# Designed miniproteins, single chains, part 44

Each design is a single chain, and the fold is of that chain. pLDDT is the mean over its residues in the fold that is shown.

## One batch from the design tools (miniprotein)

Design m1609
Fold by ESMFold2-Fast:
Structure m1609 (fold): chain A 65 residues (1-65)
Amino acid sequence: MEKAKELVEQARKALREGKVDEAIKYANQARSLGAQKEADRVLAEAYYRKGEYDKAIELMKKANE
């Protein structure tokens, strides 16, 4: 759990720095370790920034369930 939260923080930092692909990497790792909702929120924002709106909408929907 703690490691998953650290990865979410790393992903958010990467998004803040404009490193979208790095943010996706950290968020996917966090998701696999159980921080699914928080990771899906970060992934949604990252995919939205990449113009992949379909993926972003799907991930936001999952994160808000």
Scores: mean pLDDT 82

Design m1610
Fold by ESMFold2-Fast:
Structure m1610 (fold): chain A 120 residues (1-120)
Amino acid sequence: AKEEVLELLKELKKRIEEHIKYIKEKYGDNKVAQEVVKILEEVKKILEDIINDSSASLEEILAALEEVKKKLEEAIEKVKEALEKGELSEEEANELLALLENDLLQVESIIEYVKLLMKK
């Protein structure tokens, strides 16, 4: 059960790393995209720390995932605010939101799975 959770966390981390690289390569000169990348690097750090903690409980993994969720929600809000202020085009904002919302859905799915394991 915990081993399966760690595999899901490793896949999530890899996906976050791929999204960081993509955003840097395509939108690296955009200030809002740079702020999103900083938040995703914080998310990556949280995931890396919990993955590398061999003593981490399911409760500690859940806490780390809830923190990751809050960070992704912060990034989504920054993109939405930037679109309203004209700091991002509709195309740029829609692509960033699609990436971040997909990451958020994956985090929420893992949270539900961890909660299920903690009750059984």
Scores: mean pLDDT 89

Design m1611
Fold by ESMFold2-Fast:
Structure m1611 (fold): chain A 74 residues (1-74)
Amino acid sequence: MYLEQAELLRETGERALALGDPRGAVEAYRAALEAYRKVAEADPEFLRALARAEEAAGDPAAAARLRAEAEAAE
């Protein structure tokens, strides 16, 4: 089920960030975003988490876009 898959991938991303692996976190979070898009829109908190991971991985442009999307969704 897409929601279960998204939640598991989100948890994987959080764990990767805690271990100091922002690139792994981005990979997991992006997979979670794809899964969320199959069932619903991603919540703003998740979009901000992905933005933080993108910035830590060296993509501030992607982070800025995701933060703008999160703010627009609220």
Scores: mean pLDDT 80

Design m1612
Fold by ESMFold2-Fast:
Structure m1612 (fold): chain A 74 residues (1-74)
Amino acid sequence: SAIKKLIEEARKYIEEGKKSTDPKEAIKLYMEAVKLATQAFQQALAAGDTEAGKEALEIAVEANRLNLEVQKSL
């Protein structure tokens, strides 16, 4: 599923961001995760896939939270 691939890619970007020692790179990785998770959410909504939509939304919220935490440290 295209939605599932977007969700898994978003999760990988979150994990890469957590491993990054460079705040600017972490921000880029978390922003990419938000983008992919948002795309997955929109596709899930269009498909009527409530379960995938909820999962995508939770990932987007987490990635955005991590991004904001890094930005506050700058």
Scores: mean pLDDT 89

Design m1614
Fold by ESMFold2-Fast:
Structure m1614 (fold): chain A 50 residues (1-50)
Amino acid sequence: SKEEEVKKILIDLYNGKITVEEAQKRIKEITGIELPEDVLKALAEDIKNL
């Protein structure tokens, strides 16, 4: 699902495997939404706690 694909991107971002710019691009390709850097960082932290 798109949701699982986005979660994987956020996990990779949290672990430092990809850049914020790469995460924005991949999420936009999947969802059509460009998330700002601050939101991406917050979501990556939230994923860690799940």
Scores: mean pLDDT 80

Design m1615
Fold by ESMFold2-Fast:
Structure m1615 (fold): chain A 68 residues (1-68)
Amino acid sequence: MEEEAKKLEEEGKYSEAAKKYIEAAKSLKEKDPEKAIELYQQAAELAVKAGDSELAKEANDNLLETLE
């Protein structure tokens, strides 16, 4: 999942990459919360870069929920 997100990011498909990072973060939320936080932050940055405000909100909401 993370590898797919990196590939999309390299292709300039920031919105799709952000979605993949969110999926990866959700998968790791209970097993590795620290890594999940990192992936949600990366997703939020890419969503902002893509101009996708709705996706950026989704990433930030999940990030805040994981942080506490």
Scores: mean pLDDT 80

Design m1616
Fold by ESMFold2-Fast:
Structure m1616 (fold): chain A 63 residues (1-63)
Amino acid sequence: MPSPEVGEAVREAVEYAWELRKLGKEELAFKFIQEASEAAAADDLERARRVAEEAKKALEEAK
């Protein structure tokens, strides 16, 4: 079971990926969901936060 902080970062990454999918960036959204899932499996907080940050940046660039 991932730590609560890892779970929160993964949730943020998935939420940003969902918004990217709404903008037609389905491949990019899938990539972030996969990377977030891998970070959760590894209980890697730094990786989970990095994925969330990258997804957020991608969403801002897609607007």
Scores: mean pLDDT 81

Design m1617
Fold by ESMFold2-Fast:
Parts: sequence; C-alpha cells; structure tokens
Structure m1617 (fold): chain A 71 residues (1-71)
Amino acid sequence: EEVRRLAEELVKAVEAGDGAKFQETFDRMLELGATEEEILAVLEELKARGYGSPTAVNGAILGVRDYFERR
C-alpha cells in the first residue's frame, strides 16, 4: 500500500540524515489521510522485519510521535 512505501522512505531519510526529505515524505502520508496510529503501526512492522537500521526506524517513530504531539 502507499502508506507502507512512504514509511520505507521515512526510514531511508533518517538513515541519510535528510530532515527535508523526512518532512516531505511525512507530509505526503498526511495528504493520503494516514493517521498517527496507521503510520506508527507500519513503522513497527518494518522494525519487526528488520527493515533498515534499528536506530533509523526508532528515529522515524520518535519523529512521527513528536510531530503529532506538537500539532
């Protein structure tokens, strides 16, 4: 699904240290109507499957949570 592909891009952006790409990708997920719960669920699935580095996936999870807390 589209949300999953964008979640993979979020993890890649964190691995690259690309904050602008992270924000752009996250904004696209929000445009698709993705909720905090949906985004976090996909990121947790990617983490469980060993997608990317654990540090990058955890960084993406924290970034998403921080964004919704600040809204």
Scores: mean pLDDT 81

Design m1618
Fold by ESMFold2-Fast:
Structure m1618 (fold): chain A 67 residues (1-67)
Amino acid sequence: REKLRKELLKLIGEILNLIGDIIELEKEIEKNKDDPEKVAELKKEIEELEKKLEELKKKLDELDEKL
């Protein structure tokens, strides 16, 4: 179980980092609300990070099922 615990902690760390990145991009959108082109770029970056977050959540669920 030590190996699974290390994998779990690693995934949690990656998830937290992605959440932090998404929050920073949301702040950038708030700062650039008067620039629709910049907002569109930032939204695309958030969508890519959200896809990565969903992939990590699936891996987390798989580890939970193995426990």
Scores: mean pLDDT 80

Design m1619
Fold by ESMFold2-Fast:
Structure m1619 (fold): chain A 68 residues (1-68)
Amino acid sequence: ELEERIAAAPDVGRQVALFLGKKYYEKALEDGVTLEEMRAAYEKSVAGEPVTLEDIDLDIYYLGFELV
C-alpha cells in the first residue's frame, strides 16, 4: 500500500512516493488527464471536501508532479 509505505519510513517512503508519483504522472498523461484536472482534485482534497477514489488517483498524480 502506497500510503502505508510512505508513512512507515519517511526518507525511503518519500523516495518511493517520488518514483511512483513520476510513474503515476506519466500514466495520467498517457490517459489524457490534464495537469488542471490533477490540480483541481488536489485543491479539493486540501480544502477538506469529500473525495472519491478517482480524486485520490488525481491527487497522487498531482503530488507526483509537484515532487518532481
Scores: mean pLDDT 57

Design m1620
Fold by ESMFold2-Fast:
Structure m1620 (fold): chain A 77 residues (1-77)
Amino acid sequence: GEEHYEKGLKALREGNYDEAVKHFEKAAQEWESKGDYEKAAEAYGNIARIYLEKLGDQKKASEWVKKARELREKAKA
């Protein structure tokens, strides 16, 4: 998860938003599979911000926010 998260941050800084989304999604999937729901939620939150702030896609941003919120609820259980 960590390596993909760092690659996502680098891609975001370079303006490679599609690449950033792919890396954050891989990071989240790896963390979710290990039960690290808080870290997975953070990665999905970064995807939501990219869609909202960089791509202007409010509907996709909302879907990723919902996924992050569901994972944060699992982290509390």
Scores: mean pLDDT 85

Design m1621
Fold by ESMFold2-Fast:
Structure m1621 (fold): chain A 83 residues (1-83)
Amino acid sequence: VKKLIEKAYEEAKKLYEEGKYELAIEKYDVIILKFPDYAEAYFNKGLAYEKLGKLEEAIELYEKALELDPNFEEAKKKLEEIK
């Protein structure tokens, strides 16, 4: 299970780094479907939406990541920057 989430996560991250934000979001959606409490997947999906200029969707995803992990400093910082 851990290896499956790590592989999917790395694939999504690579797509994001290549500027393929919509494809990265699709990969993060698969991760979230399987692991709905994985805060990092919500956060990274938010980063992709932010790159697409969809700030409202990015905010909701950063808030969800922080709800799942209240100590997620990067999600907290992103919410402070975007608001």
Scores: mean pLDDT 83

Design m1622
Fold by ESMFold2-Fast:
Structure m1622 (fold): chain A 64 residues (1-64)
Amino acid sequence: MVETLTISLADPEKAVEELAKAILEAAAKQGFEISEETARKIARRIVEAAIARGRTSIDFQVPR
């Protein structure tokens, strides 16, 4: 099963940290090794793109 994590974009810096943690957990469960820095860079790009598109939240699916 997958769990959907909804991340609020009301605080972009908090959204980046929450999404980065979710990306790290998802990558680890899928057998991928990524650094925390890489996860933060990916998260920041996703958050910035979502805000640019007028979104107020991001849904991220985390594998169990």
Scores: mean pLDDT 77

Design m1624
Fold by ESMFold2-Fast:
Structure m1624 (fold): chain A 104 residues (1-104)
Amino acid sequence: DDELKRKKAREEGKKKVQEFHEILKATQKDEKEGLKLLDEFIEKEAEELKKEYNMDEESAKATAYLQVLSLAENEIKKGTLPEAAKKIKEYAKEKLEKIKIPVK
């Protein structure tokens, strides 16, 4: 059971990184389409965070965008599609600011 749990966690993590790489590739080809895929990725992650950690909507989305910022920073550091990663990073920052001050 513990070995199966570790294998599942590794495969799920690998899948998330692969999904993020597809978003990077899409963003490089078409920024609008890539950012749309990013929004879908964030909504999926937010729903899982709400389900697993009993987070509210704003906290779950903020956590998902913070995870995306970390992924984008890692890809910028690696030199993997750095322009697409920078665009995703800036988009995630803008979304985080709106979540933090929803009335503004």
Scores: mean pLDDT 78

Design m1625
Fold by ESMFold2-Fast:
Structure m1625 (fold): chain A 72 residues (1-72)
Amino acid sequence: MAEELLERGEELLKQSLEAIKQGDFSTASKLYAEAARLIHRAYELAGDPEKGEEKVKQFGDEVLAAIKARAD
């Protein structure tokens, strides 16, 4: 179900942010890519792929901000 994909995707995004805090950018990248895939699929199944793209973009911006904050 789309709800299960959304929940799993959000969980992987949280794990990606934690990996960034730990300096494990390789793991963070893999977790983010999988989370983005699941979120996109969830919104596609829900009939609103544009919201899925916007959601993924928002989380991508958050991940980039976390990386930048750690680099500073």
Scores: mean pLDDT 80

Design m1626
Fold by ESMFold2-Fast:
Structure m1626 (fold): chain A 93 residues (1-93)
Amino acid sequence: SDQEFKEELASKPVPDGYTKLAADEYPALGTTLFFKNENGEIIPVILGTGEKPDEVKVTLAKNEKGEIVVVEVDPKSAAASKLKVGDVYLSHG
């Protein structure tokens, strides 16, 4: 279920000084997420388990600046080719 997936993401470890996101702070499965990379480019991705094409499985956390950032990308999902640790979450559609 969507809730079980969000609870899995919320249980993952985050770097020291970062704040874990609660499960209810994650968007629903299948939601398009918009990230800004280090070059300022906006990268759209679909949040998912990584079993479907173009789905990304990523762990997010709040950094010391209060930005929501990528702290882990699942290497089995499309996230490994589209996103990097440190990319900033902007919004979802």
Scores: mean pLDDT 79

Design m1627
Fold by ESMFold2-Fast:
Structure m1627 (fold): chain A 119 residues (1-119)
Amino acid sequence: SPLEARLRALEAELAAAEDELLAIVADAVARGSISEEELARLRELAARQAALAEEIVGLLGELGDADALARRATQLEAAADAYAALARQFAESHPELAALLAEIAATYRAFAERLRALA
């Protein structure tokens, strides 16, 4: 269906943004420093992830498939836990990066809670 095709496209875009963000984080950690350019790009990716997740939640709500809602909530909860763990890991060494990762975790957790409420 057109909604299912749109959902798949958004999920692919979200995965790509997550992969790019995690690659930048990995490179910064390996180097032991993060540049202002990298922080700016991470903020852009975080905003894009939030926008994509909002659209995904909206489409899943329209479809009304309780199992699909629950599966996506579980995936977002797992991603939130991973981002929160990274935030804790870098809290002392890279506080600006840690704060951004914590914001992404909180955003994903909020979206998962919305999906759970719809299921």
Scores: mean pLDDT 88

Design m1628
Fold by ESMFold2-Fast:
Structure m1628 (fold): chain A 89 residues (1-89)
Amino acid sequence: HMEELIERVLELAKELGVYELAQKLIDAVKSGNIDEAIRYLAEIISKLFGADFEEIYKQLKEIAKDMNLTPEDILRIAVTILNAAKEKK
């Protein structure tokens, strides 16, 4: 099931021009490095929506701590964000 999320993240990221960041996100997820995964997710959000990276990173770290996010949860969030960016086109 995690493999399906990884494939979907990479496919969407390729269409949106953030494939390299998505690969780094996947590497962080596979290594269990939640903080790094959140950092790359924040960079993706910043690029796709024009949001401030530091503000997004701070907010995502708070959410991850409060909700005890797993690597799989981060991938599901990434799919949701990438789908939203595709629809905003």
Scores: mean pLDDT 85

Design m1629
Fold by ESMFold2-Fast:
Structure m1629 (fold): chain A 84 residues (1-84)
Amino acid sequence: SNEELAKAAIEHARALTEHGVALAEELGLPEAAELFRRAGELAVEGARLIFLEGKPEEGEELLREAEELAREAGRLIQEALEKK
């Protein structure tokens, strides 16, 4: 069902956010941690719009924004690791 798909997508987004934030905080990268938190919030809302509210275009836009923020957070982590 759409409710089961929404639940799975939201739980997955939350788990990825928790892992990303924990890694960023362990590396002392508060900007990357905040980018992961924001990406997680957008991914959760995007999943709700797509699967629960019947707004796939709006939800897909939020998922694209979440992906861009997560990509930037990943870049900050990579740069920090390359400099050590």
Scores: mean pLDDT 86

Design m1630
Fold by ESMFold2-Fast:
Structure m1630 (fold): chain A 57 residues (1-57)
Amino acid sequence: SEEEALERMRKNIESLKKAIEEGKYTDGAKIRLKVLERDYQAFEEGRKALEEREKAS
């Protein structure tokens, strides 16, 4: 489900943040984190837009 996909994305973001804080990854990992956060936000906004469409129908 879409909720399961969002949950997996959130867990991946949290794990990557933790690893970066622990100094396990390079600057490339920080760029990947920003991309993941952007994609998560876009997915969540898309889900809200679909909910509004269903209410308009």
Scores: mean pLDDT 76

Design m1631
Fold by ESMFold2-Fast:
Structure m1631 (fold): chain A 62 residues (1-62)
Amino acid sequence: AEEDLKKGRELLAQGKYEEAVKYFERAIEKDPNNKEAWLELARAYAALGKDSQAAYWGKKAV
């Protein structure tokens, strides 16, 4: 659970946004109530220019 979130954050920092999304999705699959994973997924989608998906997950995190 925590490991997927960490790897996703590392990939985001490296600019590997598409790969980061995959790890954040895995974190959510293991723990659907992980608000940190929702927020990080929103950040990854925003970086990819997927504003509607970024807004959806961002709202869910707060």
Scores: mean pLDDT 79

Design m1632
Fold by ESMFold2-Fast:
Structure m1632 (fold): chain A 68 residues (1-68)
Amino acid sequence: KVNEYIDKALEAIRAGDRDKAIEYVQKAIELSKDNPETVKYLQEALEAIRAGDREAAIQALVNAKKSA
């Protein structure tokens, strides 16, 4: 179900909904605490979203999905 929240975060980013993107990434992090690689990429995505770096956020979420 981690990938479900990652997909929702990607959709929120495409829609420009920063608050929902942050919420979905945080839920994905909570579900992935036993997978350090996935958590690392999700935290990178969260920082990129907060910084307004859309391209970095998408790349980090794609990497998180591959590691999950």
Scores: mean pLDDT 84

Design m1633
Fold by ESMFold2-Fast:
Structure m1633 (fold): chain A 63 residues (1-63)
Amino acid sequence: SEIEKLVTEILETKDPEKKKELLEKLLQRLNLPSHKQEAAAKAVVSAPDVATALKLINQIKES
């Protein structure tokens, strides 16, 4: 899925500016309320792998 591809690129990217651009694209795709966007961004950036990041995003969406 596009979300999985964006998460993968974010975790593999070492460039802070590119990581920020990809993260903004991900947040637009998720269409989360503003108060959940920060939590989702932190979850993706801090996750050790793609599967964990996706799990955390789903938990945030359901909260």
Scores: mean pLDDT 81

Design m1634
Fold by ESMFold2-Fast:
Structure m1634 (fold): chain A 97 residues (1-97)
Amino acid sequence: MAARAKVAVELVASVEDMEKVAELAAEAARRLAEEGGAEIYGLVREISPEQEAAAREGIRLMAERAGVSAEQIAPEDALVVGAAMLAAAGDEVLARA
């Protein structure tokens, strides 16, 4: 949890291309779900509205993967899970940057 939370916070501060972030977050959501990724609770509440929207889109794709409706995901859970997906994507982006 702590390591993923720190990566999420760092990604939020470092990534400038929101379109690329949204695409990577969607892919990371699928991988995190398959690998049993842990949720990050509340540590990325400071993310920008743009990054929150990208995280929401990734969560929607993950919900389809899990066979549930995106509407069933609580707003707070959606933000945290989306941030975790961005964190997973951001680790690769930060490693290349």
Scores: mean pLDDT 47

Design m1635
Fold by ESMFold2-Fast:
Structure m1635 (fold): chain A 92 residues (1-92)
Amino acid sequence: SEAERLAREALALAEEAIKLAREALAVPGPLSKETLNKAIAAALTAIGARFLAELALKTNDLELAEEALREARRALELAKEALEAAKADAAA
């Protein structure tokens, strides 16, 4: 179904966001408060997106799947920003 397709895409993007948020935290040295806040926001948003996607798969709910995908995309962008900020912190 369309709901299953979107929910599975959301799960993949959420897992990538969690991976990148972890990579940001693994960057050696102290991280700025702004970088830490972005990494935390990315991780929490990704966890929420994963939960919504799992619910969408269980209920075959298209609206939940669309929301999960939107949140997963947001989490991925936050995670990318956190990783770039962490690398900048390390280079400073």
Scores: mean pLDDT 89

Design m1636
Fold by ESMFold2-Fast:
Structure m1636 (fold): chain A 71 residues (1-71)
Amino acid sequence: MIEKRLERIAKLTELLRNKKYEEAKKLVEEEKMSEIEIKTAKAIAEGKDDVNKLREELKKELGLETGPMSD
């Protein structure tokens, strides 16, 4: 489940980097992505200096540890 969340964040990030805003919006709506997931993807796409803090906050929000959850 969490791997799917990470994958959609990565997908959203790529769409944002490629300026495919229509597809990005559709992905957000379809997957019902949380605000923190969207913010994280956007920050990564823009290379903001707070992306590290957003990643840390996302891990906390999702209750993730550094280790892998599944394969």
Scores: mean pLDDT 68

Design m1637
Fold by ESMFold2-Fast:
Structure m1637 (fold): chain A 75 residues (1-75)
Amino acid sequence: AMAEAREKVNLTLVKGVNKVFEYADAGDKEKAEQALQESIEEIRRLGKELGVPDEVVENAIAALRQAGEWALAQA
């Protein structure tokens, strides 16, 4: 149960990173920034809903922000 919950958070992280990179690579900074914020909010919502420890949720958000900010800087 907890392992499946953590997997869902990780899948949301991967999908979020891919979406931000897709928009940033296309030169759409506005959509890339929107995708980053929406993905962060989804990870927080999902973590709370599934009872994932705050540490795991915040680590996933930190990884998403780091990757997303790097992608936006390249766009």
Scores: mean pLDDT 84

Design m1638
Fold by ESMFold2-Fast:
Structure m1638 (fold): chain A 64 residues (1-64)
Amino acid sequence: SAATRAEAERLIAEAERNLARGREYPATQKEVERTERLIREARELLERGDYEGALRAARKALGA
């Protein structure tokens, strides 16, 4: 749905902002790489029209 897509886009943007902030702190390389992979997965799922999958991946990127 349009609402699910909008929510997925919002959470992806939030995860990207959190990742940018985390790069300014002594975060482990593995944590950064994991978050980057989850953000890429969420964007790919969003582009494929899998809004529920995109939402789930974005939530994982945010630590949910």
Scores: mean pLDDT 81

Design m1639
Fold by ESMFold2-Fast:
Structure m1639 (fold): chain A 80 residues (1-80)
Amino acid sequence: MEEVEEAVERLLEAARRAAEALRAGDEEAAREALGRALEAAREALRAAEESGSEEARERLLEALREADALLQAAAAEAAA
């Protein structure tokens, strides 16, 4: 679980950074931050797979939903 928690924390931090870049309207910064969020998501998925636990999978799904909500809100604000 420690590896999964660390990966989830990195994912959520990367998602928040991406949301900030999207709100700022900086396309280059947004692209870079979104790339980092995607890399963090891949790492979190690998950590959850390696753990083999249902608890780890549920934690990852919760984190992915939170990240998606953050990015959706930022994208909507940037588009408005």
Scores: mean pLDDT 80

Design m1640
Fold by ESMFold2-Fast:
Structure m1640 (fold): chain A 79 residues (1-79)
Amino acid sequence: SPLEKAREEYDRFVQALEAGDVEKAIEEAKNLAKTLKEIDPSDSEGARLYAAAAITLVGYALENPEFEPVLKAFQEALK
C-alpha cells in the first residue's frame, strides 16, 4: 500500500539525514513526498508521517543550513 511504502521511504530518509548525506536525503525526501501524495488526506497515519518528516527536516535544517536544499526538495515534491 502507499502507506507501507511511505513508512519504508521515511526510514530511508531518516537514515540519510542521520548519515549527513545531503544528496541522498534529497533523493529520499522526493521519493517520500511523492508517495505521501498518493495517501488519502484523511488518513491519520499518512498525516503523522508527513508531520514527522517535516519536523525532523526542520530540525536538521535549523542545526545545519546544508540541509535546507532537502527541505526545499521535500516541499516542491509535495506540489
Scores: mean pLDDT 85

Design m1641
Fold by ESMFold2-Fast:
Structure m1641 (fold): chain A 73 residues (1-73)
Amino acid sequence: SIEEEVLKIVEKNIELAKKEKDPLMQEMTLSTTLLHIYTTLSVEKKEPSEEILKKIEEIERLIAEAEAKFAAA
C-alpha cells in the first residue's frame, strides 16, 4: 500500500538522520522526508493515516532539535 511504502521510506530516513553528526545535514534529510510525505499524499489524494501523522510529528520534533543545535553553534 501507499502507506506502507511511505512508512518504509520515512523509517529509513529517520534512522539515517539519527546517525548523522552534522545538524544541518540531519535537518536537510528530515525536511526532504517531510516533503516526500506531503507530495505523495497530495499526488495520491489521500488523507494521512494516524501512523503517518505520528511520523510527521516525530520528524517535526527532530527538525526542531536539529535547528536548535545549528542555531546554538
Scores: mean pLDDT 82

Design m1642
Fold by ESMFold2-Fast:
Structure m1642 (fold): chain A 80 residues (1-80)
Amino acid sequence: SIDQLVQQTEQLIRQIGKATGQEDLMQQQANQVRQAAQAGDSVAVATSVGRAVQVALDSGLVDQARQLNQAGAQLVRELR
């Protein structure tokens, strides 16, 4: 379901926050993903996911960035 994809995407973003020490910034991105998904705004979902992916990549978390990008892309497809 869309709700499960939102929850998975939020959890991945929060894990990146803990791993990078940017918990507040990543919690903000997780909150934005939930709000955008509830509004059916696939562009806003992609934007917030992209910001979190960049934080992961900047910190060398390549596998977590890949997982988040895949989850976010699936969520964007389900909202269309």
Scores: mean pLDDT 89

Design m1643
Fold by ESMFold2-Fast:
Structure m1643 (fold): chain A 92 residues (1-92)
Amino acid sequence: NAVQAILAGNYDEAIKIAEEEIKKDPNNARAYVLLGMAYLNKGDFKKAEEYFKKALEIDPNNPLAYEVLALMYRLLGEFEKADEYLSKAIKA
């Protein structure tokens, strides 16, 4: 549902769904990744980074969180940091 909202460009809907999932389970790392992806697509890189890092605090070997952090750092031109996170995604 939240993934479908992101793919459709309905980022505010995706945020609502992910926030509801976090209220049900505060340790839902996937919901934090989806929040980060929605904020990334809205251009809020700071909030995106905070939510992706929160997902990694909950699940340190979450490959999706590493993949989206790598994508974000590539968009910011931080290629060395992007390669580091991509390597962690493959290993996770």
Scores: mean pLDDT 84

Design m1644
Fold by ESMFold2-Fast:
Structure m1644 (fold): chain A 73 residues (1-73)
Amino acid sequence: MSLSPEELAALLEEALAELRREGAPQSQLDAAEFSLLLVRDPEKAKEIVLELGKDAPQELVDEALARIEEIAA
């Protein structure tokens, strides 16, 4: 099954809307919004990972960046 980035983004937007309707915690909404960002704007997602990862081990930052690249491909 191959979804286009646009189809995947639409599914993630629908999932986020459902979480909002169910009154999900802000942390879950933030995670869903970040997942949508990974698909719609992977460069922005990489910038956020680098910013948040300033105090994290480099290995974790590198793994996160590799995951973003995998999702974007």
Scores: mean pLDDT 73

